# Designed miniproteins, single chains, continued (5), part 33

Each design is a single chain, and the fold is of that chain. pLDDT is the mean over its residues in the fold that is shown.

## One batch from the design tools (miniprotein)

Design m17203
Fold by ESMFold2-Fast:
Structure m17203 (fold): chain A 78 residues (1-78)
Amino acid sequence: MLARRTVSVIAPSRELAERALEAAVEAARAVPGVRAVHGTVTPLPDGNYLVSVTVTAESEEQAAEAARAARRAALDAL
């Protein structure tokens, strides 16, 4: 069965949110066994932006690794 993980980070601007999303998606897709990566940027009422990345992988371990890579890349882009 395919495994699914979601990571979310908050960015203070749309430009930073878009950079974080791009970095997170690229990092997740680089992990072996990843089958799909879906990312979104959602504006929040407080003026911040929610960046959410969902990874689907062949195993729970691969999904967890991809989620960790995505989170690290997103935070590094901020």
Scores: mean pLDDT 85

Design m17204
Fold by ESMFold2-Fast:
Order: C-alpha cells, then sequence, then structure tokens
Structure m17204 (fold): chain A 58 residues (1-58)
C-alpha cells in the first residue's frame, strides 16, 4: 500500500502551496485516468486512496 502514502504526500504538498483541495483532487483524478491506460491496477489503488482520504477527512 505504498501508493496510498504517495497520493497523500502529493495532496499535502499541493495544499501547502495554496491550491484548493477540490482542484488537487481533480488533478489527481486526471492523473489516475491517464495511468489507467498503462497500469490499471495501480490506477485503481490510487483512486481508492483518494476516495478513502475524502471519506476519512470529512
Amino acid sequence: MEVKEEVLEYIRKQLEQGKPILDVIKEVTNRIRELAKTDPEKAQEMFDAVREFQITEM
């Protein structure tokens, strides 16, 4: 589950730079869609991590 930590670190860095959280989620989701074309398994893990983050950070 190293992918989850990488996704969370990226989100934290973007928020530190002052990006709105919704824009960060949109950017991560777009990257996941591109990754799904070459590595669908990793893309699914990243997508699950983003959804879990949104649910648990409520």
Scores: mean pLDDT 75

Design m17205
Fold by ESMFold2-Fast:
Structure m17205 (fold): chain A 95 residues (1-95)
Amino acid sequence: TEIAREGGEYALKGGVLAVKEAPKDNKEAITKGIAGALGGIGAIFEAEVLKNGKEAGISARGGGESAKEGGELAGSKKARELGKKGKELGEKAIK
C-alpha cells in the first residue's frame, strides 16, 4: 500500500541521517543507520515493484526501528523521529 511506501521513505531518510550525524567512532549508530536505510529501500521496492503491502509494511517497520535506534545512538533527534515515523507507518500497513 501507499502507507508502506511512505514508511519505507521515512526509514530510508532516518537511516541516512543517522549515518551522517553519527560520530565517526560510533560504529553501532552507523550500522543501525545503514540497516534502517536498507530496510527502507526494501520496503519501497516491495510496495512499488512487488506490490506486496504486508511485506513492505514489515520492511518499513524493521527499517524504521533500526533508523530510530541509529538516530538515538547518533544523538540525532531528527533521525530518531524519522525512524519512529517509518516504524509507525509500517505497523499501520501490516494491520
Scores: mean pLDDT 87

Design m17206
Fold by ESMFold2-Fast:
Structure m17206 (fold): chain A 67 residues (1-67)
Amino acid sequence: SIEDRLIEKLMTEHGLSEEEARELVNLMKKHLAGEISREELLEKAKKLGVPGETVTELGTLLAIEEG
């Protein structure tokens, strides 16, 4: 699935644990569903060391596959 690909990418390219990667992907899904703000998503990404640009790119991939 696209989720598994994003989790793997976050773990291998950004050094996240599986739990951290899953949490970030779930927040990206909540943002796409309108449940959280972009600000909340980017704050979590920053705490995990993931650039906002990366979050935007991965969110676009997730939206394409889930839409």
Scores: mean pLDDT 81

Design m17207
Fold by ESMFold2-Fast:
Structure m17207 (fold): chain A 61 residues (1-61)
Amino acid sequence: MKEEVIKRAEEVAKRMVDLGILDEDQAKGVVNYIKSIADTKGVEAAQRVIDGLEAAIDQAS
């Protein structure tokens, strides 16, 4: 479910922008990186990256 992983990546990136951690260009870079992981290593690897980012945001907040 690659589309779901991409949506989660976009949501995490938006949350990081809203918290002032990233600017919009950096957020686009994060989404593109996660898309690349999904394409090269599969959706499970991309989900692990997203889970790590979510955990880091929760730790910071």
Scores: mean pLDDT 80

Design m17208
Fold by ESMFold2-Fast:
Structure m17208 (fold): chain A 47 residues (1-47)
Amino acid sequence: MEELEKLAERAKKRLEDAKTRGAPTVFISALETEYEALKKAIEEEKK
């Protein structure tokens, strides 16, 4: 699903931006979890 790739790319960018901004660790962890979930969904769909 092409939408998943777009969401994952957006999530990755948000994660990088949050790290650059020095966002709280708990917030960064939440974003990382979201990105990992999207990445896993894409990987599962491609297989």
Scores: mean pLDDT 78

Design m17209
Fold by ESMFold2-Fast:
Structure m17209 (fold): chain A 86 residues (1-86)
Amino acid sequence: KAEELFEKGEEALKQERYDEAIELYQETIKLLEPAAEAGDPEAQERLGRAYFLIGEAYKKQGRYELSQKYYELGIEYLERAAELRR
């Protein structure tokens, strides 16, 4: 499920298949959104990581504006996940 797509995204990123990695992470985000909206901190943490890794892929492609946008989204979700665990 979401874990498989995340792992495939990481493999694609490692092999410099950046467009494929971005697509896999976006699919991961879609699967995790309902749980994240319901306040699941694990889903929010993984969603934040997926956004961060999309940012990494865009950075590797030289798409710095998109990279910054996705890094900011990743940080926001990771901060929300940490707050929910308090």
Scores: mean pLDDT 81

Design m17210
Fold by ESMFold2-Fast:
Structure m17210 (fold): chain A 44 residues (1-44)
Amino acid sequence: SDGEEAVEVARKNLEDLKTAGASPRAIERAERFLKAVEEGAKKL
C-alpha cells in the first residue's frame, strides 16, 4: 500500500539522521513524523 512506502521512507530518514549524528531534537522530530505516518497508514 502507499502507506507502507511512506513508512519505509520515514524509517530510512530516521536511520540516516542517527548515522549522521544529528541532534536529539532532529531525531525526536523524525520519530514523531514516523509515528504520524504509521498512524496515517492504519487509518487509510
Scores: mean pLDDT 80

Design m17211
Fold by ESMFold2-Fast:
Structure m17211 (fold): chain A 90 residues (1-90)
Amino acid sequence: INQINTALNDLVTNVPSVDYVRADIGDTLGFIVVKLKQGINANDVVKEIRPLLPDGVDAVAFGDNGLQFIVPSSKVLETLEAIHKFLSNT
């Protein structure tokens, strides 16, 4: 939990393209929502990030600048790390 909270805070603080992040983590599945800043196309981000995500993770775009990740709970930290790495290079 502390590592996940650190990773979530790191995305908001250190990734300029990120507006906010929310996570809801259940026993078997987690949901991660990343809102990108205006002008970043969420559909393009989803297409580029999908092959970089851990196995079993699904990614969808919502609205113009929103990303939703559906993640096995055991892979939440790995998924946050992949998101951070990708968006830091955008």
Scores: mean pLDDT 81

Design m17212
Fold by ESMFold2-Fast:
Structure m17212 (fold): chain A 68 residues (1-68)
Amino acid sequence: SLEELLEETEKAIAAGDKAKIRELIVKLQEYLEKDPNNVEALRLLAKGYSVLGNTEEAIEYAEKAAAL
């Protein structure tokens, strides 16, 4: 479920598990194709990309979340 995916992503971010974050980012992006305005998913993508050092992607997703 989306709720489980969001919780799993928050845990991976808190743990700094970059390999797991990369896996979960792909799943969150696939989910956003169905629900592009899901604020929580956009925020977690921003945080995940930030942990991975992908600054440009982190900013893009954070700005999308802030605009909603």
Scores: mean pLDDT 86

Design m17213
Fold by ESMFold2-Fast:
Structure m17213 (fold): chain A 69 residues (1-69)
Amino acid sequence: KTIELLEKALKALEQGNIDEAIKLLEEAKKVNPDLQLSIDSAIKAIEQGNIEQAKVTIRGTINALKLIS
């Protein structure tokens, strides 16, 4: 479920749906609190207008989860 939420958030950012992306990231954080720091970093990047940096952070988090699962 966490990877699915992060992939949906990434797609929302690709489509310019910022509010939906933040909502999905907050849901991912509730499902897996261990990801709080990386997810909060992505949300902060979105809030600062650094959408590309947010996408990099989300993709890195997805890749790390796939490596250990």
Scores: mean pLDDT 84

Design m17214
Fold by ESMFold2-Fast:
Structure m17214 (fold): chain A 75 residues (1-75)
Amino acid sequence: MKAERERIAREMLERARGEVEKLLAAGAISEAQKEELLELARRAAEAVAAGDLERAAELDAEYVARAQAAVAAHL
């Protein structure tokens, strides 16, 4: 079901954008870190849309790790 994967991919990217925007507004990340996180989220969404769930999981894990590291450095 390509249409279902594309829907999930869009929802994932929208959630990531919301999270990144909140972190930026809170001063927890820089504009450069925002772009890096959004690039990872976009690549993960593309992997989901393509049906490469293993790659999507790896990219999501990297996104989470980078976001957590940035927040920890801010604290």
Scores: mean pLDDT 82

Design m17215
Fold by ESMFold2-Fast:
Structure m17215 (fold): chain A 74 residues (1-74)
Amino acid sequence: MITAGDVGEAFRALGPVATAEQIAEALGVSLETGKRVAAAFYDAGAGSGPDQVDAEKAAELTRGGKYPAPAPPL
């Protein structure tokens, strides 16, 4: 089961920006799930451009096991 901490660790490894495909690969999930994760972080203010997430901001948003709202299905 994927946790908010696992997502935060993946973002810390991906920097400086991450696409939905890179997020999906890092988490070992489908591209569709990666797109949902990317969209949640984009909506939470960690967006860097279309279909891209700022990895440092995304990792900070998962600090302490927290997930941005709305939380993606994992």
Scores: mean pLDDT 68

Design m17216
Fold by ESMFold2-Fast:
Structure m17216 (fold): chain A 55 residues (1-55)
Amino acid sequence: SLSTDEVARLVAEELRKIGEMVDKGIELGRELEKTKGVPRLEGFRKGLLEAGGEG
């Protein structure tokens, strides 16, 4: 059976993984912001907005 300390360690590992996923989401957001001035990537971004019902 798992002790309280072992459970705390497992929770810490899961929180670390969640943090990594959040960081990746932030990085993607920053990358999309940097691409707003690039013609080829602007078309891709516009396509995503249209798919989201913004078109």
Scores: mean pLDDT 69

Design m17217
Fold by ESMFold2-Fast:
Structure m17217 (fold): chain A 76 residues (1-76)
Amino acid sequence: AREEIEELIREAAEKAKEAAELAKKYGVDDPRVIELGKEAQEAAERALELARATGDEELVRETQRRIQQAAADAGA
C-alpha cells in the first residue's frame, strides 16, 4: 500500500515537472502540457484515495504534504 502511494506521488511529481518545463517553452495550451497535467493530477488524486482507504491519518497527512511538495518543486 505505502509503496503504491509512493510510486503514484513520484509519477505525479515527474509529470508535473515535465508539464511545467514544456509550458515554459511551448505554452500552457500545448496538447502535451495539458495531457501531462491531467496525468499528474490523476496520479496525485489516486495516491490520496489509497491513503484514505488505509484509515491511517498519519499516512494521509504525509501523502498530502508530499503532493504539495511535488507541486512546489514543479514551480507551481
Scores: mean pLDDT 79

Design m17218
Fold by ESMFold2-Fast:
Structure m17218 (fold): chain A 72 residues (1-72)
Amino acid sequence: MDDETVRRAARVVARTVAEKHGLPEEAVEELAELIVEHFRSLPADLPDSVRLREAYRRAFADFRARHPEWFA
């Protein structure tokens, strides 16, 4: 899975999360970039599906830590 494919999937997920929680457009971009960054940090030897799921989990934890007021 290439960077562009991950970024596309990340933006779809980020937008869904932002809509669910009534977050600003900036939240979509920040969360999408966090997903991409965490995906890049994970071992390339992992299956793409496992790597993407783990990237989502890590990105969500990171995003909540950055913006606790949005998830309080």
Scores: mean pLDDT 79

Design m17219
Fold by ESMFold2-Fast:
Structure m17219 (fold): chain A 60 residues (1-60)
Amino acid sequence: AAEVERLGEVARRVQEIINDPSLTVEEKAERIAELLREAGFPMTPELIRDAMTSAPPPAP
């Protein structure tokens, strides 16, 4: 129960970071990796950056 709520909050913060136009891809990758590591996921900024560069750009 508590873990599900924590994951939802992490997902929301990740989405906000991705949608922030003032941050570079590298800065976004670092912040997202930190959030995921705090939630118990073994993520690195390099993995996040690779995922972001493979994703299609946001629709208009």
Scores: mean pLDDT 72

Design m17220
Fold by ESMFold2-Fast:
Structure m17220 (fold): chain A 78 residues (1-78)
Amino acid sequence: VPGADPAAFEADVRRALALIIATLTKKYVEKHIKDPEKRQKELERINKMLDEIQAAADAGDLDRVDELIKELIEFSKK
């Protein structure tokens, strides 16, 4: 099953966390950013971060995944 190997499990957990954070951040962007143009740019940035997290996780680069998740969390606070 997925996540049976320690490295694969760590990557899968990080993917799940990133997806949850991104989904919640997108909902917050919709509520907090009333400007449609700014909202669209923020959503594009979140999608780009998710793509990078997925690529890093697929490569097994957990340090990069952790850095990108931290950036996503920081972004959600702005």
Scores: mean pLDDT 77

Design m17222
Fold by ESMFold2-Fast:
Structure m17222 (fold): chain A 74 residues (1-74)
Amino acid sequence: SETEKELLEELGRALELARRLYAANPPDLAAVLEEADRLLREAAEAAAAGDYEAALELVREVRRLLEEALRSLE
């Protein structure tokens, strides 16, 4: 399925961004990772229910959150 492939790709991007943020170790790291974890748990529940579109949307929100956190360090 196209959506399932996109979900796996977005998860990979989010993981890469999380690794970069962890390496940068900003003062708000814990808060950002806590919000990301909450969204990822919701995404996992959606995927477990077969709602890959909802899961994809949530993972895209995680990616945006992590990108914004990294951008604030530049």
Scores: mean pLDDT 87

Design m17223
Fold by ESMFold2-Fast:
Structure m17223 (fold): chain A 88 residues (1-88)
Amino acid sequence: AALDTSIANYKALAAKGSAAAYLNLGNAYLALGKYDQAIAAYKKAIALDPASSNAASAYNNLAVAYAKLGKAAQAAAAIAKADALAAA
């Protein structure tokens, strides 16, 4: 109920082109165990704002989602991208 309401609200904000809204949408899906939907939302957040703290956070959480799906190589690649953004 509460997470479903948050997802609906974040979808509306994300439709307006908000990278932060896509990051929050991904986080809500991750909390629900909807890892494929979380990955899609995080990728959209990164695409909208690729060199930002939001992108770094999205890459870190993308790594968690990939790890939950057993995609260790993709999780490692996402961590490397997050670290590169934090170092810049």
Scores: mean pLDDT 83

Design m17224
Fold by ESMFold2-Fast:
Structure m17224 (fold): chain A 68 residues (1-68)
Amino acid sequence: MKELEERWKKAVEKLYEIALKAIDEGDFDTALNILRTLKAIGADEYVEKLRKALLEKGIPKEVIDENL
């Protein structure tokens, strides 16, 4: 159902936005926790987006990969 998929994507997008705000505030633990949550629920596209955002903010690739 496209409507249910759209609602799910909106919820996932909100989690991603919360993670970006956490990164901006220096709360990397919250951002990494959201990354693990997105992976657990199968939001692979958003996992990749958040992984790139974490890399852009200087979090080492090894730390990100360990949390996946």
Scores: mean pLDDT 79

Design m17225
Fold by ESMFold2-Fast:
Structure m17225 (fold): chain A 66 residues (1-66)
Amino acid sequence: SVAEARELLRRGAEALRAGDYEEAIRYFREAKEVAETIPDEEERENLLLAAETGIRDAERRVPYLP
C-alpha cells in the first residue's frame, strides 16, 4: 500500500539521519518493492523515485558499497 511504502521511506530516512546506512538501504529497498505493487502509475513512480534517491544517498555515505 501507499501508506506502507511511505512508512518504510520514513524509517529509511530516520536510519540515514542516525548514521545507520546499511539499515537505511534495507528500508529504502523494502519501500521500492512495496512501491512496485502500487496500481496507480503516478503514485508508484513518485514512491519509486523517493526510494531510489534514498538508496543512492545512503550508498554514498558508506565507505564501501555493500
Scores: mean pLDDT 81

Design m17226
Fold by ESMFold2-Fast:
Structure m17226 (fold): chain A 75 residues (1-75)
Amino acid sequence: GTLDDLPAEVAVQLAERSLAEDPNNARSWYYLGQALYRLGRYEEAAEAYEKALALDPNFEEARKGLEKAKEAIAK
């Protein structure tokens, strides 16, 4: 399965391991953001999505994730 199919805590660990090997992987930052969002860690999720967008400015899913995380922080 993909990181999306895993428990959020496991997905965070796998994404962090991937990023330790390749910190320039926008997809791994996106998966980290998704997993952090699922854990209710919205500020950290927003930071991960922003890093994904810094690496790939056209990453639509990361942009949507960032918007959702910012909305969750504002509440």
Scores: mean pLDDT 82

Design m17227
Fold by ESMFold2-Fast:
Structure m17227 (fold): chain A 66 residues (1-66)
Amino acid sequence: AEAYYNRGLIRLALGEPEEAVADFTEAIRLKPDFAEAYAGRALARLELGQGTEARADAEEARRLRA
């Protein structure tokens, strides 16, 4: 799970948000309570203009951390 998450962060830094979404999605699949992966996917989705999906991921990240 963390390897995909770390690669997703690197892809965001490189300006590859679509690839980052795929990596964060795989991290979530392997660890469904991975709040940081939901937060990362929210940031990637904001860069893609997917505000509704980004908000849902951000809320899930906050719920998992509560």
Scores: mean pLDDT 85

Design m17228
Fold by ESMFold2-Fast:
Structure m17228 (fold): chain A 63 residues (1-63)
Amino acid sequence: MKELREEAEKLIKKAEENPDDIKVLQELTRVAEELRRAGDIELSDRLFNLVSEKMKEIAEKAK
């Protein structure tokens, strides 16, 4: 669990630095799924929401 939380924080920073990096968003999704399985539902939901918002922004830019 602790390692997953640290990985999530690192990936959030990477997503902020590279907001259009689909690979970082995919890694955030993976970590969110693992957090949910581990019982950290609040952090998992937060990461899923972040990914969804970023994906919508990318899709709107691509049009």
Scores: mean pLDDT 78

Design m17229
Fold by ESMFold2-Fast:
Structure m17229 (fold): chain A 106 residues (1-106)
Amino acid sequence: SMAELIARLRALFEEFVARALKEIKNEEARAALREQHAEFLARLDAAEAAGASPAEVRALVLEGIAATWRAVAPLLSEKEAGILTKLLGELVERVLEAFAAHEAAA
């Protein structure tokens, strides 16, 4: 169901944020990451309430990932930015897997 997909997407992003906060020690970057997480959850809640299609939700999630990189990466050292890039890449892969599983169940 769409509700199960959105719940999975919330869990994936929460897991990503928890992992990133363990690796990133810069307080400004940590604050930006928490702000992006809150914005992502608000956009998912609005999409669910509006009855957004899976394609619309996918576009929203991928834009949220891109927005997180744009907001957080400039605040990081080269090494920390490399870690963020790897974690976001893993998140993208898990998000695309969640959408593929939802499409297969429909």
Scores: mean pLDDT 88

Design m17230
Fold by ESMFold2-Fast:
Structure m17230 (fold): chain A 77 residues (1-77)
Amino acid sequence: MTEEQEKGVKEIIEIGKKAYEDAKQSALTGNEEEVIKKYIDEVKKVGEKAGLSQETIDNLVKAVENAAKIGIEEAKK
């Protein structure tokens, strides 16, 4: 893994944390889909810029989407 790819993965992990927190808050206002879409688009851009493979980007998108969904589920109890 190159230094650029490693930085990209770390940035995507931070995006996942933000997606969880923001999606959890959005569940109270009904903007869940908008928040999820925002962070998925951000993951794709970061992954492409860092030179990650399409397979890796797709897996990271699913991970971030799942993090957001967990946040929403926790907010709804």
Scores: mean pLDDT 80

Design m17231
Fold by ESMFold2-Fast:
Structure m17231 (fold): chain A 79 residues (1-79)
Amino acid sequence: MEKERKENTEKLREVAKLIAEVLKEFAEQIKKAKEAGDEEKLKELEEKKKEFLEKLEEVLKEDPFDVEKVRKLIEEFKE
């Protein structure tokens, strides 16, 4: 039981790094849209980021949560 929990914790740490990368990419794209004055693009990127976070929260609310679902979600939003 503890071994499986530790393994899931390590996978979660890796997944957290991937989540941080996706959020960083959104932040960079949002910054570029702001610099360009592209209000439509800015709204699109903010909505996409919101959708990602909402889906991520739904997966993480499962107890126990499925790490594979988190990985698949990241892959969907990473292209």
Scores: mean pLDDT 74

Design m17232
Fold by ESMFold2-Fast:
Structure m17232 (fold): chain A 110 residues (1-110)
Amino acid sequence: SALERELAVFAARLAVLIGEADFVARLARKLYEQTGDPRARALAAEADAIRDQLLALYAQFQAILAQVDADGSMSPAQRAQLAAIDAQVDALGARVQALEAEVEALRAEA
């Protein structure tokens, strides 16, 4: 159905973003190990925090999926919850891109 496709696309997008946040955290951690630069440590900690927030949003999304599967439809309240999760995912995605740029800029200084 169109709903199943919408939810599958959202799940895939969220999974990709979790992977990107984890990747940025690993890059920043490696940079810290190589340089001792406390800015790299701070970037790694922020990327780890964003990954943890995305994992929590994924858990909230899975709870909505479980209710949709039981009911066969999405209520207006569930639609509003999904929209709120989507807005948070978009904001966190923008921050992941900014952190990746900051890590690359810091690597260029090394």
Scores: mean pLDDT 89

Design m17233
Fold by ESMFold2-Fast:
Structure m17233 (fold): chain A 58 residues (1-58)
Amino acid sequence: AKEFAEIAKLSAENGLEAGASAETILENIEKYAKEAGYSEEEIKAMLEAAKKVVEEKE
Protein backbone atom coordinates (compact mmCIF):
# COMPACT_ATOMS: atom_id res chain seq x y z
CA ALA A 1 0.00 0.00 0.00
CA LYS A 2 2.56 2.63 1.07
CA GLU A 3 5.10 1.79 -1.65
CA PHE A 4 2.39 1.58 -4.32
CA ALA A 5 1.02 4.98 -3.25
CA GLU A 6 4.50 6.49 -3.73
CA ILE A 7 4.75 4.98 -7.23
CA ALA A 8 1.32 6.43 -8.06
CA LYS A 9 2.39 9.88 -6.81
CA LEU A 10 5.53 9.80 -8.97
CA SER A 11 3.49 8.67 -11.99
CA ALA A 12 1.02 11.53 -11.42
CA GLU A 13 3.84 14.09 -11.07
CA ASN A 14 5.50 12.82 -14.26
CA GLY A 15 2.17 12.95 -16.11
CA LEU A 16 1.56 16.54 -15.01
CA GLU A 17 5.08 17.53 -16.13
CA ALA A 18 4.34 15.93 -19.52
CA GLY A 19 1.15 18.03 -19.80
CA ALA A 20 -1.34 15.19 -19.34
CA SER A 21 -4.76 15.93 -17.84
CA ALA A 22 -5.64 14.71 -14.34
CA GLU A 23 -8.29 12.39 -15.85
CA THR A 24 -5.78 10.82 -18.26
CA ILE A 25 -3.21 10.34 -15.48
CA LEU A 26 -5.72 8.59 -13.20
CA GLU A 27 -7.03 6.37 -16.02
CA ASN A 28 -3.49 5.31 -16.98
CA ILE A 29 -2.52 4.53 -13.37
CA GLU A 30 -5.67 2.43 -12.85
CA LYS A 31 -5.22 0.54 -16.13
CA TYR A 32 -1.58 -0.38 -15.56
CA ALA A 33 -2.11 -1.22 -11.89
CA LYS A 34 -4.85 -3.69 -12.89
CA GLU A 35 -2.60 -5.21 -15.57
CA ALA A 36 0.24 -5.48 -13.03
CA GLY A 37 -2.02 -7.56 -10.75
CA TYR A 38 -2.54 -5.10 -7.89
CA SER A 39 -5.58 -5.72 -5.67
CA GLU A 40 -8.67 -3.47 -5.76
CA GLU A 41 -7.62 -2.04 -2.38
CA GLU A 42 -4.10 -1.26 -3.63
CA ILE A 43 -5.48 0.33 -6.82
CA LYS A 44 -7.83 2.48 -4.71
CA ALA A 45 -4.92 3.63 -2.52
CA MET A 46 -2.84 4.43 -5.61
CA LEU A 47 -5.66 6.46 -7.19
CA GLU A 48 -6.26 8.40 -3.96
CA ALA A 49 -2.54 9.24 -3.76
CA ALA A 50 -2.51 10.34 -7.41
CA LYS A 51 -5.67 12.45 -6.90
CA LYS A 52 -3.99 14.35 -4.06
CA VAL A 53 -1.04 15.21 -6.33
CA VAL A 54 -3.23 16.47 -9.21
CA GLU A 55 -5.61 18.34 -6.84
CA GLU A 56 -2.72 20.06 -5.00
CA LYS A 57 -1.58 21.57 -8.31
CA GLU A 58 -5.08 22.98 -8.94
Scores: mean pLDDT 75

Design m17234
Fold by ESMFold2-Fast:
Structure m17234 (fold): chain A 97 residues (1-97)
Amino acid sequence: MSEEEKKRQLAIKLTAAAILTVGALLNAPDSEREKVEEALKEVIKAMKYFDEGKYDQAIEELRKAIEILKSIKNLTPDAKGAIAVLEEARKLLEELK
C-alpha cells in the first residue's frame, strides 16, 4: 500500500472513529458520559495532529482515547467499534514513520 493510500485510509478511519465515539456518547449513561467526552476530545486532537503532520502526537492522543474507552464498564457496540477502528488507525499511523 502506498503512503498516499495509507494517509487516505487513516483519514477515513479517524472520521469513522469520531462518528462511532459520538454514537457512544449519545448512548452513554450519565455515570460514563464524562469519560466518553474525554475520549472524543482525544480523537479530535489526534485528527488535528495528523492533519498537521505531527504523527507522534497523533499516536499518543489515539492511545489515550483507546485507554479511556477501554476503561468504560458495559461497552456499547459503538464504543467497541470505536476502539477497533482507533487501534487500526494507530497501526497505520505508526507505519508512516
Scores: mean pLDDT 85

Design m17235
Fold by ESMFold2-Fast:
Structure m17235 (fold): chain A 91 residues (1-91)
Amino acid sequence: DQELIDEALELGELRRKFVTSSEEEEQERYAEKIAEFEGDRELAELELESLRNAQEGRVNEELAQRLQKLNDERLPEQIELHKRIQEIRNK
């Protein structure tokens, strides 16, 4: 399903940008979109904790790594499939 693949790809990119972004505004925007798309409370809770840690001036490497791991584990096949479809279309 193309819509599911597109949604998974966008969600994956949002998660990666959230984990790698150093701007609080960007992190908040990504967290909101992730919660909307996925409906995943665990992921949303982890993102909110990451934002709270940023506000407190704390760096939580474990939380950042966990978010990255969830993104990589949950969506790798859908992201790869979408990339392959785009490569075929663009050819």
Scores: mean pLDDT 58

Design m17236
Fold by ESMFold2-Fast:
Structure m17236 (fold): chain A 90 residues (1-90)
Amino acid sequence: EKKKRELELQKKAIDSLYEGVKKAAEMGNKDLAEKYLNALIQFAKANIDNPELARYIIEKLREVAELLSKVDPRMAEKAQKAIDEIEKKL
């Protein structure tokens, strides 16, 4: 089914953005980590009408918030705020 294939491709894109945040943080590149975080947040906001995908992105944002809490508490707070705002709209 087309919908299942589209969801699978979108989840792979989300996983790539999550890995981008993780790798940028490991390299100490905070600017790059924030760009990937912003991309994840925008993707979640763009897909709020798709609850399954939105929930998947929220789960990845929770992992990002936990990971960034040790590297940049400001970015971790930004991720948590985005999660709260998106969940209120679901």
Scores: mean pLDDT 82

Design m17237
Fold by ESMFold2-Fast:
Structure m17237 (fold): chain A 67 residues (1-67)
Amino acid sequence: MLVLEYDPAKQDRATIEAAADLLQSKGFDTTVRAENTGDEIRVVLDGREVLSVPAGLSAEDIVKGIV
């Protein structure tokens, strides 16, 4: 399972949810979690951070940074 951890003060919830929906449409079992991550979105796979992308990106650009 893929988890997108984001800071609600730095990343709009609607955008991160749209990115998760796009990842699910590509076959990735994806959920989102509000965390204190600052200017980064952490991509967590099976409880381990595998990469990060900058906060403030569009949903499409978040997905492009992951896959």
Scores: mean pLDDT 84

Design m17238
Fold by ESMFold2-Fast:
Parts: structure tokens; C-alpha cells; sequence
Structure m17238 (fold): chain A 68 residues (1-68)
């Protein structure tokens, strides 16, 4: 639904910001991964998005979130 798309866009923006600001805490990474999974992103894609943000590739992280 629209709510799912809005949530994914919000998390995608948060991951893009995290990639610019610097490394996430372990708790922060787990929380973002869990939120992505709740929004219907597969566990593999959620982990890849968080990993891309850690590598400071915010655009790639956003694409993983939005493409599912």
C-alpha cells in the first residue's frame, strides 16, 4: 500500500544520511534492518542496504530499499 512505500522512502533517506554522516552503531544497524523487513524488504536486501550505507554508498543503499 501507500503506507509501505512511504515507510520505505523514509528509511531509504535515513540510510542515505547515515552513509554521509559515518558508521552506524550495531544497534542502529539492527534497528534499520528490522524496520526494512517490517516494511516488506527481504532480509537479504535489508542487510545489503545497511551494508551499502556502512560503505558510504547512500545511493546504492536507497536503491536496495526502494527496489526491494
Amino acid sequence: GEEKKSGLEGIAAALEDAAEVGPLSEEGKENLKKELIKLGVSEEKAEAAVEAAEKRDGKKAREYVLSG
Scores: mean pLDDT 73

Design m17239
Fold by ESMFold2-Fast:
Structure m17239 (fold): chain A 100 residues (1-100)
Amino acid sequence: TVSKTFTVTAPVGSTIIVVAKITGPGTATVTVKDSEGKTIGSKTLKEGEFALISTTLTSEVVNLTVEITNATPGTVVEVKVYVETEKGIKLVASATLTVT
C-alpha cells in the first residue's frame, strides 16, 4: 500500500477532480478519501487506464488522500489534482507513486 495526501484550498462549491493513470505495466486499485477518511471514489486500473474521481468542496480546505492498493509490485501511478471553478480548470497538485 502506497498513499499520498494533498491539501487543496478553493472556494466552497468548487469541484475537485483527481485523475490517476497507470503509465506502464501493472495493475492497482486507486481510492480517494476526504479529510474524514470517507471514500469519495475507487477504481481498479490496468496499464493505460485512468480513473477520474470528483467531489464538490463543502469547506475551503480539504485533505485528500490517494491510496494505491492491490497493486502489482513496480506499478507506477501518475496522480493529478485539478480544481474546477467558474473560471475554468487548474492543476493544483501532482505526484508519481511507485508501488514496491
Scores: mean pLDDT 84

